Designed miniproteins, single chains. Designs and how they scored, part 75

Each design is a single chain, and the fold is of that chain. pLDDT is the mean over its residues in the fold that is shown.

## One batch from the design tools (miniprotein)

Design m2758
Fold by ESMFold2-Fast:
Structure m2758 (fold): chain A 63 residues (1-63)
Amino acid sequence: SAEELARRAEELAVRAVILGGSVEEASKIGQEAHEAAERGDEERARRALERATKLLNEVLSQL
């Protein structure tokens, strides 16, 4: 569901910030995920999850 995808995106974005990732980028991902969940937009939520995954992977690759 859009809510589940959005929740995953928000979780990954928060983890990225904790590891030193961009707060601005994570905030944008979080807002996009929240709006997608409210509208039931699974495609939008999936894109937010992909962006969150990319942000987290970029941070992890620099550790």
Scores: mean pLDDT 84

Design m2759
Fold by ESMFold2-Fast:
Structure m2759 (fold): chain A 91 residues (1-91)
Amino acid sequence: SAAAARAGAEAAAQSLLKLYEENPPEEAAKKLEELARETEAAAPESEDPELARELAELLRKMAEAAKKGDKEEVKKIAEEMAELIARYLIS
């Protein structure tokens, strides 16, 4: 359902922010890069490979922001990711 999909998108964004907040910047960046790699590797088998690749790219941008200690940019990217997922799942 659209409601379950939206809840999933919000939960994913919150998990990423928590990962960033609970880890040192360099460790958070490494974990985000690993998640991006896994997302990209799974993309060809997903229902929407293009969406999966866009999410992987946002995860990489978040990792770069985390390395720089840019908390505001990390939050913006997390919000952008949640919006992207929500838009796809509502359509």
Scores: mean pLDDT 78

Design m2760
Fold by ESMFold2-Fast:
Structure m2760 (fold): chain A 72 residues (1-72)
Amino acid sequence: MKKLSDEELDRAVLLLQAATLRAIVESNRDKIDPEKAEKILELTDKAIQAAREGNVEEARKYLDEAIKLLNE
């Protein structure tokens, strides 16, 4: 069985978190300001792209910014 390294685990967690946040925003667009929703979706897409490219630190920054906007 494959054991994930800390780096692989961080990337997998970031991808799952970004995808989950994207799904939550899409499902709750009626409860979120449209401009805020679009910005969060853009940030989650950037986080997913950065994570897929192995840029875990950049992905985390985009995800943190998206979460901050959601909680405003």
Scores: mean pLDDT 79

Design m2761
Fold by ESMFold2-Fast:
Structure m2761 (fold): chain A 66 residues (1-66)
Amino acid sequence: APQPVFAPEELPLVFAIASVVNRDPTATREQVVAEAAKRTGFSEERARRILDTLVAAGVLPAPPAD
């Protein structure tokens, strides 16, 4: 299966996304993106890309749609 590869500077964002999803599995895709971006200072666009990559790789369950 394809495995996601992230730059070291993106790891805080990866961990923030995983943390948000694990704490609240009912959080929507946009809620996860907004919270992870807020915690790390990354853009919501970057957070969305990383979330989608983790879901596609089977690392995280797909969040509910907004």
Scores: mean pLDDT 77

Design m2763
Fold by ESMFold2-Fast:
Structure m2763 (fold): chain A 58 residues (1-58)
Amino acid sequence: MLDEIAERLSLLTGESKATIKKMAKTKTEEEIVEFLKKKGLSEEEAKKYAELLLEASK
């Protein structure tokens, strides 16, 4: 699941899967939401994907 979420976010943001996976391990949900919004996601999309990414990283 983490690999699938990281792949989706890689496609949406243009960042590498490695960067997305590192973000899940090193950043808070709030920081991930802010990052995704900077990459062009809506607030609703950013919150959804941040939650999915953090759950998948456990």
Scores: mean pLDDT 80

Design m2764
Fold by ESMFold2-Fast:
Structure m2764 (fold): chain A 63 residues (1-63)
Amino acid sequence: AEEYRKKIAEDPNDAEAWLNLGKALEKQGKYQEAATAYRKAIEIDPKNKEAWENLVKVAEKLK
């Protein structure tokens, strides 16, 4: 998670870094933070199907 946060600090418009941060947070069980990272990836690249699918899965775990 820390290495992706550093990439985002250098380039906050890196959709791939946000997607990978979301995946790392999801593996840690941090579903709310993962959902935030996936939403950011979608804002940067709305055509990223993987970010949309991962956001839906994580959002279901938060209900």
Scores: mean pLDDT 79

Design m2765
Fold by ESMFold2-Fast:
Structure m2765 (fold): chain A 92 residues (1-92)
Amino acid sequence: SEEEFEAEVLRTLALMQLAVLLNADKQGKFDLEDAKRIAENILRIAKELYERGHKELVQELYDAVQEAAERSKNPELRELLKKTAEEIKKLM
């Protein structure tokens, strides 16, 4: 359906935002304020998906953010992603 397609687009946008953040860190271009803004965008998308009933997509975003937090070698990024994952979990 169109609704399911729109939800998939939102999930993909959130995952792309996460990938941009992880790549910036890998390239030595990590900026905490930019990272916070990206994390806020991911959380907003997760909240919208939850409000629209797409619980499986919210779970997928939670899992992706949590895995990224666990694999991060940057303490500031790790802590930011842990907080973001906890906030996504509170939606569920």
Scores: mean pLDDT 90

Design m2766
Fold by ESMFold2-Fast:
Order: sequence, then structure tokens, then C-alpha cells
Structure m2766 (fold): chain A 57 residues (1-57)
Amino acid sequence: SREELRKKIRELALEEASLTLQFMLAYLRGDHEKAAELQKKSDEVSAQLAELIQQLQ
């Protein structure tokens, strides 16, 4: 249902926000390897989020 899709979108949006914060902290401390890994995970979550948003249309 659209309500279940909206719930999943909210969950993924919160995960994306968390990954962004973790990325910034890793980058600021000079942990570029960790930052790159977190960026990859963020990209994957963003792609999944975009697909779910498309399903609402």
C-alpha cells in the first residue's frame, strides 16, 4: 500500500541522514577510507529511496 511505502521511505530517509552525519565525521577526522565506504552506502540507500518514491507516482 502507499501507506507502507511512505513508512519505508521515512525509514530510508532517516538512514540516509545518519549515513551523511557519519560520513562528515569520518571525513573531518581524516578517515577517507571510512568516508568512501559510507558514501557508497549512502548512494545505495539514495537509489533505493528514489525507486520507492517513483512507486508513489
Scores: mean pLDDT 85

Design m2767
Fold by ESMFold2-Fast:
Structure m2767 (fold): chain A 62 residues (1-62)
Amino acid sequence: SKEEKAEELAKHAYEVALKYGFSEEEAKELAELVRNSVLEQTVTDEVLKEALENIEKYFKER
């Protein structure tokens, strides 16, 4: 479901944020922002998968 995809992307964003030194509060806020963005936007499965991969690569290459 869209809700399951939103939670998956939000959890990934939370984990990546903590890995790169954001506080738990900041990571939670980022995760909630990402979750709400997915829920409010019309997003395909392919776009969600690409976004997950790009989030990790972007932070890794920083």
Scores: mean pLDDT 71

Design m2768
Fold by ESMFold2-Fast:
Structure m2768 (fold): chain A 79 residues (1-79)
Amino acid sequence: SLRERLRETRRLLEEAIEALRAGDVERAIKLVQEAREVSRDEPLVAESLERAIELLRAGDVERATELLRNTIRFIDLIL
C-alpha cells in the first residue's frame, strides 16, 4: 500500500541521515536511491530525493541532510 511504502521510505531516510552523521556518504546515496525507488509513484517525494542525491554527489552534505529531514516531515504530514 502507499502508506506502507511511505513508512519504508521514511525509515530508509532516517538510516541515510545516520549514515551521513557517520561520514558514510556512499551508503547514504544508496539508501536515498532505494527510498526514491520505493516512493517512485509519489512525484513530490521522488523529486525531492533525486535532488538530495545530486547534493550528496556534489559533496553538499549539509544541504542534503536538511532536504532529507524536510522530506521526512512532509511524509509525516501525509501518513
Scores: mean pLDDT 89

Design m2769
Fold by ESMFold2-Fast:
Structure m2769 (fold): chain A 76 residues (1-76)
Amino acid sequence: MMEELKKAIVAALNDPQFQKDLSAALGKLSTKDVQEFYQAIATVDVDKLRPAIEKVLSVSTSETLKEKLNEILSLL
């Protein structure tokens, strides 16, 4: 389970389109929320990843980004 989650996160972060869409969504959040998101990703903190991803989803306008984030949420 954790290895699949880590692979999904790494694959998403290596996708240039995902990075661009994620950056645009994160630009709508506070610096604190952005830092919490990246910290949760770096540590693979499942309890912190869920609320952080939900915050990004709430400001996301990209359907592709929403699809990828919901895929990661399904692995939590």
Scores: mean pLDDT 80

Design m2770
Fold by ESMFold2-Fast:
Structure m2770 (fold): chain A 57 residues (1-57)
Amino acid sequence: SAAERERKKRELIELAKQLQQARKEGADPSVIEELRKRIEELAKELGFPVYIFDVPV
């Protein structure tokens, strides 16, 4: 549904922000990997390329 898609888009944006913050703070690599995997799953569901949310460390 449109509402479900919008919810997932918002969730994806929030996860991308969390990933960026975690990388800046030097969070545990396992935490960064978990966030990255969740972002990849949501991006795949929405048809977005995952690299668009992958920022340099």
Scores: mean pLDDT 74

Design m2771
Fold by ESMFold2-Fast:
Structure m2771 (fold): chain A 76 residues (1-76)
Amino acid sequence: MKKVLIVLGNGVDKERVKAIIEALGGRILSEDEKTITAEVPDVDALVAALEAAGYRVFTQKLTKGDYDYLIQVYPK
């Protein structure tokens, strides 16, 4: 599994994003007002599912720290 930090833009439904993560076999580790920390089996599948749900998604692979990827999710 990959550990991802998801940053939610204004107007993004956090509960919908959480449901997508869980539907893909991911696990929510923690959440804040504007962030979700999760473990996911496939980052590409998560991005595709978020985009299919009508979100605009940006990803950055991280080389240091506790996260494998930073994912930014915006309404579109």
Scores: mean pLDDT 86

Design m2772
Fold by ESMFold2-Fast:
Structure m2772 (fold): chain A 72 residues (1-72)
Amino acid sequence: MPDPSTQERLIREAEEHIRRGEEALRAGDYEAAIRHAREALDLLMQTDMSDPRARELMGRAARLLREAQAAK
């Protein structure tokens, strides 16, 4: 399991990628939305999934990826 500092960094970075990906999806930039969703998922796979923040972000990233792929 990551240490608390690493967990906080991974959560923050994943959150930023999800935010940027959601903005890209709204702008119709499906390729950027897919890239951000994949980067967020990669970061979240390194987190402690007992953290409810990590689980919430995993759901958001997965939804973002599905919506961006369906819209393309």
Scores: mean pLDDT 87

Design m2773
Fold by ESMFold2-Fast:
Structure m2773 (fold): chain A 60 residues (1-60)
Amino acid sequence: MEEHVKKALELAASLEGSKGEGARIAAETALQLYKKGEISAEEAKEAIDRGLAQLGLPKV
């Protein structure tokens, strides 16, 4: 989970504009929900992958 968030944030940092911002938001939102106990680590990973896919980006 931690490493998955890190990879998504690194991808976001490598991208300019709306795709980079979208990837960052997807990673941060999933991490926040996981820390609050609202979703599992697996669900958080899937949420990040889904967010990235909606932006046309690869899974991390």
Scores: mean pLDDT 80

Design m2774
Fold by ESMFold2-Fast:
Structure m2774 (fold): chain A 66 residues (1-66)
Amino acid sequence: SEEEKTKKIVEKLKEIKELSKEDPEKAAEKAKELLEENGTEFKEWTTEELVEFVEYLIEQIEELKK
């Protein structure tokens, strides 16, 4: 279901956010993989921009789940 997919995405995004503190490159790779699975490709984004985007998505999704 869409709800289950959203929950899985949120969990992955939270993992990526935590990973970005320890290994930004690995976090960027996981974020790219997640976005590619959803039909998006971020070839031209920097690691920093990708991490900031992931944080933004987490905040937006958390607001929707209230």
Scores: mean pLDDT 65

Design m2775
Fold by ESMFold2-Fast:
Structure m2775 (fold): chain A 84 residues (1-84)
Amino acid sequence: MIEELRKEYEELIKKYSDVNPEFAEKLKSDYERKIELLREIEQALRDMQAAVAKLMGYDEEAEKIRNASLEEALKIMREVLEKE
């Protein structure tokens, strides 16, 4: 999610830099603030999912969730839920 958001903002900034420089600068400022918040949210979400997986007895999957991207962590959690 964070990496995808970064790429989308970079493309958008490039697109508008020539057409509307003021808007491009505003996008850059907004992006920097949102990325900081998103990193904190993603880490909290991963920690929560890992804790749930561990409580269900899936210690190996819990470790994978902690080290994965948010998207990969969600996929692992869905696999754990399907096994129950």
Scores: mean pLDDT 76

Design m2776
Fold by ESMFold2-Fast:
Parts: C-alpha cells; structure tokens; sequence
Structure m2776 (fold): chain A 105 residues (1-105)
C-alpha cells in the first residue's frame, strides 16, 4: 500500500505539472494566432479548451481508479498500468492540441 500510494502521489504531481505546461503552451500559441486573426484564435481556443477538458477528465479518471486500487490493496503493477493509461491519454490529447494549433498558425 505505501509503495502504491507513493507512486500515485508522484504520478499526480508529475501529471499536474505536465497539464499546467500544456495549458501555458496553448495560451502562448493562441496569443500568437490572435495577433494575425482574432476570429481564428477564438475558434482554436474553443477547440483546444474542449480537448484540454477531455484530457483532464480522462487523466483524473485513471488516477481516481489508481488511488482506489492503492487503498484497497491493489498490486503495484495494476497501479502502474493505470498511470501508463493516463500517460497515453495525455500524449493523445497533447498531440491533437498541437496539430490543431499548428494548423491555425
């Protein structure tokens, strides 16, 4: 339980920092788009916000399940699998956001 809890806590801290970095990058790129086309920037922001919301929801869902397993005596491997799924979700949405914003620049 202690090792599983430490892994979940460390994972949450890492993912929170990664999500904050992605949000900062989105805001920077939207500001650059807005300098050329404010309407295009507004549309890109709405789409990026939807993807950011889906990213947070999916990551939070995997961490909620990992936390539950850590409390209920789940294995270290089960907790790692859920954190890996959270990482795959983060990468998937980050790539979709990057493509969206790159096409708008």
Amino acid sequence: MEEQRALVEGGRAFFDAALEAIEKRVNTLIDEIAKKDPEKASEAQKKANTLLEKMREEVDRYFAEAERLAEQGGTLEQVRDLIHKAAEALAKYANEIDKLLSEAL
Scores: mean pLDDT 87

Design m2777
Fold by ESMFold2-Fast:
Structure m2777 (fold): chain A 64 residues (1-64)
Amino acid sequence: GKVKEVERLAEEYLKFHAEQNGMSKKEIEAAKKEVKKLIEQAVKEGKVDELLERLQKMLEQLKS
């Protein structure tokens, strides 16, 4: 579903962000937990589609 797509895009974005900032394994794991909370809040608020679109645009800009 859309939630799994958001999770995949968020993980890819986090990987890029971690590489840019030289994040440790502990920092990456902490960031993954925060991302999971944000996705759960978006689901609760009915904003999953908005989050999906935003992540797609952000990743496209970073890869371009």
Scores: mean pLDDT 78

Design m2778
Fold by ESMFold2-Fast:
Order: C-alpha cells, then structure tokens, then sequence
Structure m2778 (fold): chain A 92 residues (1-92)
C-alpha cells in the first residue's frame, strides 16, 4: 500500500471510532464512551506500531475529535474523554 493510502485508512478508522463514540455521548452512556475510547486507543496504538508518522497523525486526529466532544459533554462523560486523551498523549 502507498503511504498516502495507509494514512487515509488510519484516519478513516479513527473517524469511525469517533462516530461511534459520539453516539454514546449523545445517549449519556458512560460505559459506551469508555469502550469506544478504548477502541480508538487500540486503533492508534496499532498504527503507531506500523508507522510512527501515520500513527502520530491518527493520534492527533483522535485527540482533536475527543476534545471537541468533551467541550459539549456532561461532567461524567468529559472525565472519561479526558482520560482517553491523556492515554493517547502517553502513546505519542
């Protein structure tokens, strides 16, 4: 696969994870948010292991999306989102 195609695949997977997480945020489903967050971390970790540059970009997109969701979230959900952001920052 070309590097551009690998990048597009990585970003698409992160965006799918963020879409799932948004649904749980809308439902006020704290456990769903936690599980979707863990999925996003797993996706980013896998891409970091394959290509550091692509993984770093995937992490950046994930963190940006999570911060946007946290801005509008209830306190309980915001706490889980902030924990997920911290875990993603640790991976970088």
Amino acid sequence: LSKQMQRDIAISFVLMGLSLLRKFVEREDVEGVREAGELIVSIVRRFLEQDREIGEEAARVAIEGLRELAEKASPEIKEVLEETIEELEELR
Scores: mean pLDDT 87

Design m2779
Fold by ESMFold2-Fast:
Structure m2779 (fold): chain A 59 residues (1-59)
Amino acid sequence: KIEEAKKLYEEAKEALENGDIRSAEKKATLAVLKLLESGNKEEAEKVLADFEELLRKAI
């Protein structure tokens, strides 16, 4: 569900802010997969791009 994907992405951003890169990557990946499964490909691509940019800045 899209709501589950949004919650996972929120948790991914929180994990990244806390320096937990591994948990952030896992949660972001699950969020993208759930968005793709629900047919929200544009939102999935947006979430992936935004997270990759945040991760690049975090290292």
Scores: mean pLDDT 80

Design m2780
Fold by ESMFold2-Fast:
Structure m2780 (fold): chain A 55 residues (1-55)
Amino acid sequence: SELEKTIQGLEKGLEVAKKTKNPVIREITIREAEEVLKKYPSERIKELLEEAKKL
């Protein structure tokens, strides 16, 4: 589904942010997660946003 594809993309973005430890990539990942959460209010996306904020 569209939601599953979106979650997979966000998970991949979060992994890149974790590996690079680049604050710009972290900020982009947070903003993308927040925008996606506005369209798809799901617990999984909330968890991904929380993980990104902890980086």
Scores: mean pLDDT 80

Design m2781
Fold by ESMFold2-Fast:
Structure m2781 (fold): chain A 72 residues (1-72)
Amino acid sequence: NAVLQQAGQILRDLSEALTRAVEEGASPEELRRLVEEAKERLKEVVSDPELLEQLIAQLDELLAHALRELAA
């Protein structure tokens, strides 16, 4: 399924970018920007609203985790 492969790549790219940003001491605003950009990419790829909602929830969890790591 090409849609799931593309969505999976967006999630992997975001996870890598968030990890690097936290390691580099990026601002919380920068982390939020990365997540918002990934949400827009998902909206371009995923037309199923239920799947899109689930994937956006996963992005929000990645952001919450990255913000906790940054604050530690």
Scores: mean pLDDT 86

Design m2782
Fold by ESMFold2-Fast:
Structure m2782 (fold): chain A 70 residues (1-70)
Amino acid sequence: PSEAEKEAAIAALRAHAKGLIDAYKASAEQKAQVEAIVKETEERVRAAKTWEEVRAAIREAMSKIHDIIE
């Protein structure tokens, strides 16, 4: 994937995380945990050489974020 496609995937993940934080009124601790996951996932996505690696990183991040907030 291109750098633009990677940044778009990261932006979509950040928007999803913000939506969940707002909807569930997440605590400061939950927000910190979610931010850590997003940052780790940004590194994984930017390092990815295939689109399959990007999709796997985003999918795992979304699952972890849901586990923290719900």
Scores: mean pLDDT 84

Design m2783
Fold by ESMFold2-Fast:
Structure m2783 (fold): chain A 95 residues (1-95)
Amino acid sequence: MDKVRAEMLIGEGRFYAKQGDYEKAIELFERAIELAKDDPELQARAYYELGEVYAKKGDYEKAIEYYEKALSLLPEGSPGAKRVKEKIAEIKAKM
């Protein structure tokens, strides 16, 4: 049940982020992380979405922190890990 709730919260968080309601999006992604404790892939997705929100806010230090948390939960060499590494490099180039 918690996995389904976490997926719903990630979807809702993305909806609010698209509307520019970053405060609400962050709240929903943080709740999704708590519910996804036993699902590293889903928890990584929520951390990645937090990184995207902080990057949009111009908080590059926090964006990198959350991208690195997402990366730590993904298998080395996976498509997800490669995507997160590319995002970290992109944000570091802007700092």
Scores: mean pLDDT 86

Design m2784
Fold by ESMFold2-Fast:
Structure m2784 (fold): chain A 104 residues (1-104)
Amino acid sequence: MKEEELARLEAELASDPRLTPQQKAEVVEFHRRLLDAGVEGFRLYLALDESTIEQALADGRDSTAVFVIRDGELLYASRAVPRDEFLAEGKRLIEEYRRLQAAA
């Protein structure tokens, strides 16, 4: 299931011309780290700019949860789960991801 989820994400990102190959690889690696940390039931997308956030909000009802990451901090999370719960969990996972990157 984890490999199928990552493969689906990779295929979706491959069709997006706004992202560089390097940014696509970073999104896939971040999602892999979240799955390795035991995050289940979340639909996560990494947004590196405001246009991606606006599109996630415009998609409306069944939107994927969006992390906006700059300098390793969560700046924004879209509605897919209660905001307070998403912000607390998202911030913790980003901090752990940064720690793992620093340890490598």
Scores: mean pLDDT 54

Design m2785
Fold by ESMFold2-Fast:
Structure m2785 (fold): chain A 55 residues (1-55)
Amino acid sequence: MSLIEIAEEILEFAKENPSTTKAAIKLLEDLLPKLGSEEKKEKMKELIEEVKKLE
């Protein structure tokens, strides 16, 4: 599974479990510098913003 697929699963888990949003944001931010392309980094930033909207 790619890092973006893992990030999408983290977002879906946070949607079902709102108490995990803060931990999810930290995990996604930790994954951001590990991504090998700018397109994937932009997708990760999008996913981080979606988790932030769950608050």
Scores: mean pLDDT 80

Design m2786
Fold by ESMFold2-Fast:
Structure m2786 (fold): chain A 63 residues (1-63)
Amino acid sequence: KEGFEELLREELEEIKREIEKNGPSQVLLSRLEALAELARLHNFPEIAEEAEKLAEEVRKELE
């Protein structure tokens, strides 16, 4: 699957797997925030919303 939307979705799933395996981290938070911004820029609101929700949860855990 070579579409840009699919690449963003795969990145989101990879970040989710890393959180489940290694726990939340500042690096993963930054990746989620960047992913959400890219998804918004390219009009993929569902990916942006999922990334933002995960970023908020990660941010809360790191506080």
Scores: mean pLDDT 82

Design m2787
Fold by ESMFold2-Fast:
Structure m2787 (fold): chain A 54 residues (1-54)
Amino acid sequence: AEDVANHLRNMGRATADRTVRNAFEDLAASVEKGELSPVEAVAQARELEKKAAQ
């Protein structure tokens, strides 16, 4: 859904790691296309945040 995709993009923008930021954009695009559920996208976003913290 649009709200979840926008949230994912905002998370990406807050991330200094370019690779992690691009991954958030990919998740947002996948949610918008219906390739990924909002719940699954949020779960993957949490893993990306962990990578950004390392």
Scores: mean pLDDT 75

Design m2788
Fold by ESMFold2-Fast:
Structure m2788 (fold): chain A 67 residues (1-67)
Amino acid sequence: VDEAIAEARELAARSTDPRARAAFETAVRNLEAGRVAAGYGALARGYIALGDSERAREYFRRAEEAL
């Protein structure tokens, strides 16, 4: 989880796409609040906005497993 928070923060900071940035910011907030499934779902949506379907699928799977 700590690694996912660090990843989401880095992606939020460097993303130029406002949809991707918003999704990664949402991921940070949810993961820091202990909402692991919601946080991973937001990370997956951020990766979709960036066109990274492989990482998006991995985080959607992790979100489902955290439910």
Scores: mean pLDDT 83

Design m2789
Fold by ESMFold2-Fast:
Structure m2789 (fold): chain A 63 residues (1-63)
Amino acid sequence: NLREELEKRRIIGVDQSDVDAIINAGYDTPEKLSTLTKDDLRTIGITNSRLRDKIILTAKSLS
């Protein structure tokens, strides 16, 4: 479960609504998540650049 893995890996500053936004945008598997870019995260509403970096690092650990 991608939601549980993101929560367990503890990205500081990511809440459930951020995880939901990523999954709802179609990044619902580790393989899809590994193709995610910082600009994709901005497009779905995650504008904080450091938070986007943390999400990308977590995505790489899930792939």
Scores: mean pLDDT 70

Design m2790
Fold by ESMFold2-Fast:
Structure m2790 (fold): chain A 97 residues (1-97)
Amino acid sequence: MVETARRIGEEIGRRLEERIRRRYDERAEEAREDPEEVRRIREEGEREVEEVRRKTREATEAAVRGIERHGEELRKEFEEGVKLLEEAVRKTVERLE
């Protein structure tokens, strides 16, 4: 359901953010003797985290919209099928007289 898709998106986003933060923390530690480089690495990491947050939100919302769209399409097809069945039954009954 929509709530499940949002929950999965949030969990994936958190894991990706943690991976990015860990990677940039390791790079900053390797450059620890150069404070200017450490600052640049941390700034780059924060930019990547923000971009991943944005993309994860966009992907989650796209998935939610996809679920809602397909659910509505399936319901409409079912309703149309029922109408065709009702008409077929009515015509069959009329022909039995």
Scores: mean pLDDT 74

Design m2791
Fold by ESMFold2-Fast:
Structure m2791 (fold): chain A 69 residues (1-69)
Amino acid sequence: MPSDEQREENGKMYAAYLIEEYEKNNEPELLKEAEEARKKLREEGISDEEFEEMAKKAREKIEELKKKA
């Protein structure tokens, strides 16, 4: 498994999650981290395919949080 890329993708997965959370919570810190993670991953040249997988995982985490929230 591409562990190195998976770690970076995991960071972007969190970025997507944070972006959605910021929309609900209006938390500037979350937006900042999400924005920086997105920028860095874009610079690294992460593929769109990986973005889709990360988005899926992020949504799952968001739903899990909502269930507990």
Scores: mean pLDDT 61

Design m2793
Fold by ESMFold2-Fast:
Structure m2793 (fold): chain A 62 residues (1-62)
Amino acid sequence: SAEAAAMAAAGAAGGGAGGATSLWDLQKHRYLTEEGGRAGAEAGRAGGGPAEVADAIKQGSA
């Protein structure tokens, strides 16, 4: 699911709630601003992992 992919990405990037909070907020804001955020969510729904979500965001941004 998109939530599982997003949580995995946030956990890998920030590690722990405190650090993840700042990074999560920045990533969330960036994703909402860019079309890549939508592409990432769709990749997550398709059962993609964090790498697939990241690739979808890059493709959407390009």
Scores: mean pLDDT 53

Design m2794
Fold by ESMFold2-Fast:
Structure m2794 (fold): chain A 61 residues (1-61)
Amino acid sequence: MTPEENVAALKAFVESLKPHLSPEQQAKLDELMKKMEEAVKAGDLETYYKVAKELEEMLRA
């Protein structure tokens, strides 16, 4: 999956989880998703992978 395709898929998944999260958790997810999308647009794969790992850890908690 390309980084762009992965971001699109994760956005859909995150939106499905938002109703089950606190406002603080929703804000954090939105922040991480925005940073990941911006990193992909900039071609900054290092930041993309770092933010993606943070997002995955948050969703497993």
Scores: mean pLDDT 76

Design m2795
Fold by ESMFold2-Fast:
Structure m2795 (fold): chain A 66 residues (1-66)
Amino acid sequence: SMMDLLRAGVEELIKKAEEQSAEHLREVADRLRELIPEYSEEEQKLVEELVERLEEIAEEQERRAA
C-alpha cells in the first residue's frame, strides 16, 4: 500500500540520519515541524515520528561528543 511505501521511506531516512551531523539533523527536524500542518492526517503522524527519531539521533550524537 501507499502507507507501507511511506513507512519504508521513513525507515531509510532514519538509517541515513546516523551518517549526518547533529546540527544538520536538528535543522531538518525544525523544517519538517514547520511543514507538518500541510500534510494529511496519516502523513502527519509519520512526519512527527520521523522528527522525533531525528532529534533522538542528534541528542545521542551530542552526548557522544560531550
Scores: mean pLDDT 75

Design m2796
Fold by ESMFold2-Fast:
Structure m2796 (fold): chain A 99 residues (1-99)
Amino acid sequence: MAEELAKKARELIEKARQALESGDDVTAARYAVEAVELALKAIQLDPRYAPTGAEVSAAAYELAVRSKNPESAQTLRDAAHRAADAVVETIRKLQAELE
């Protein structure tokens, strides 16, 4: 389950990148938000997928910088920050278990 969610999140980020290259900023933002949601679900099921969350966060931020639509760029930045926050919290929880 978690592996399939992580794989789907990566596929959605690739679709988001393709949509942005085609000039469809709104569709790119929608795919990136869905990718973040799936990456967060994967991390909730298995914290070892925190690296996938980091990848999705970085990709969403990259798309935000490239977007020419201000609303879509903001949606992409918000999605990137949400994924980054989840990764940081997951690392903190794992560190607490090891200490």
Scores: mean pLDDT 85

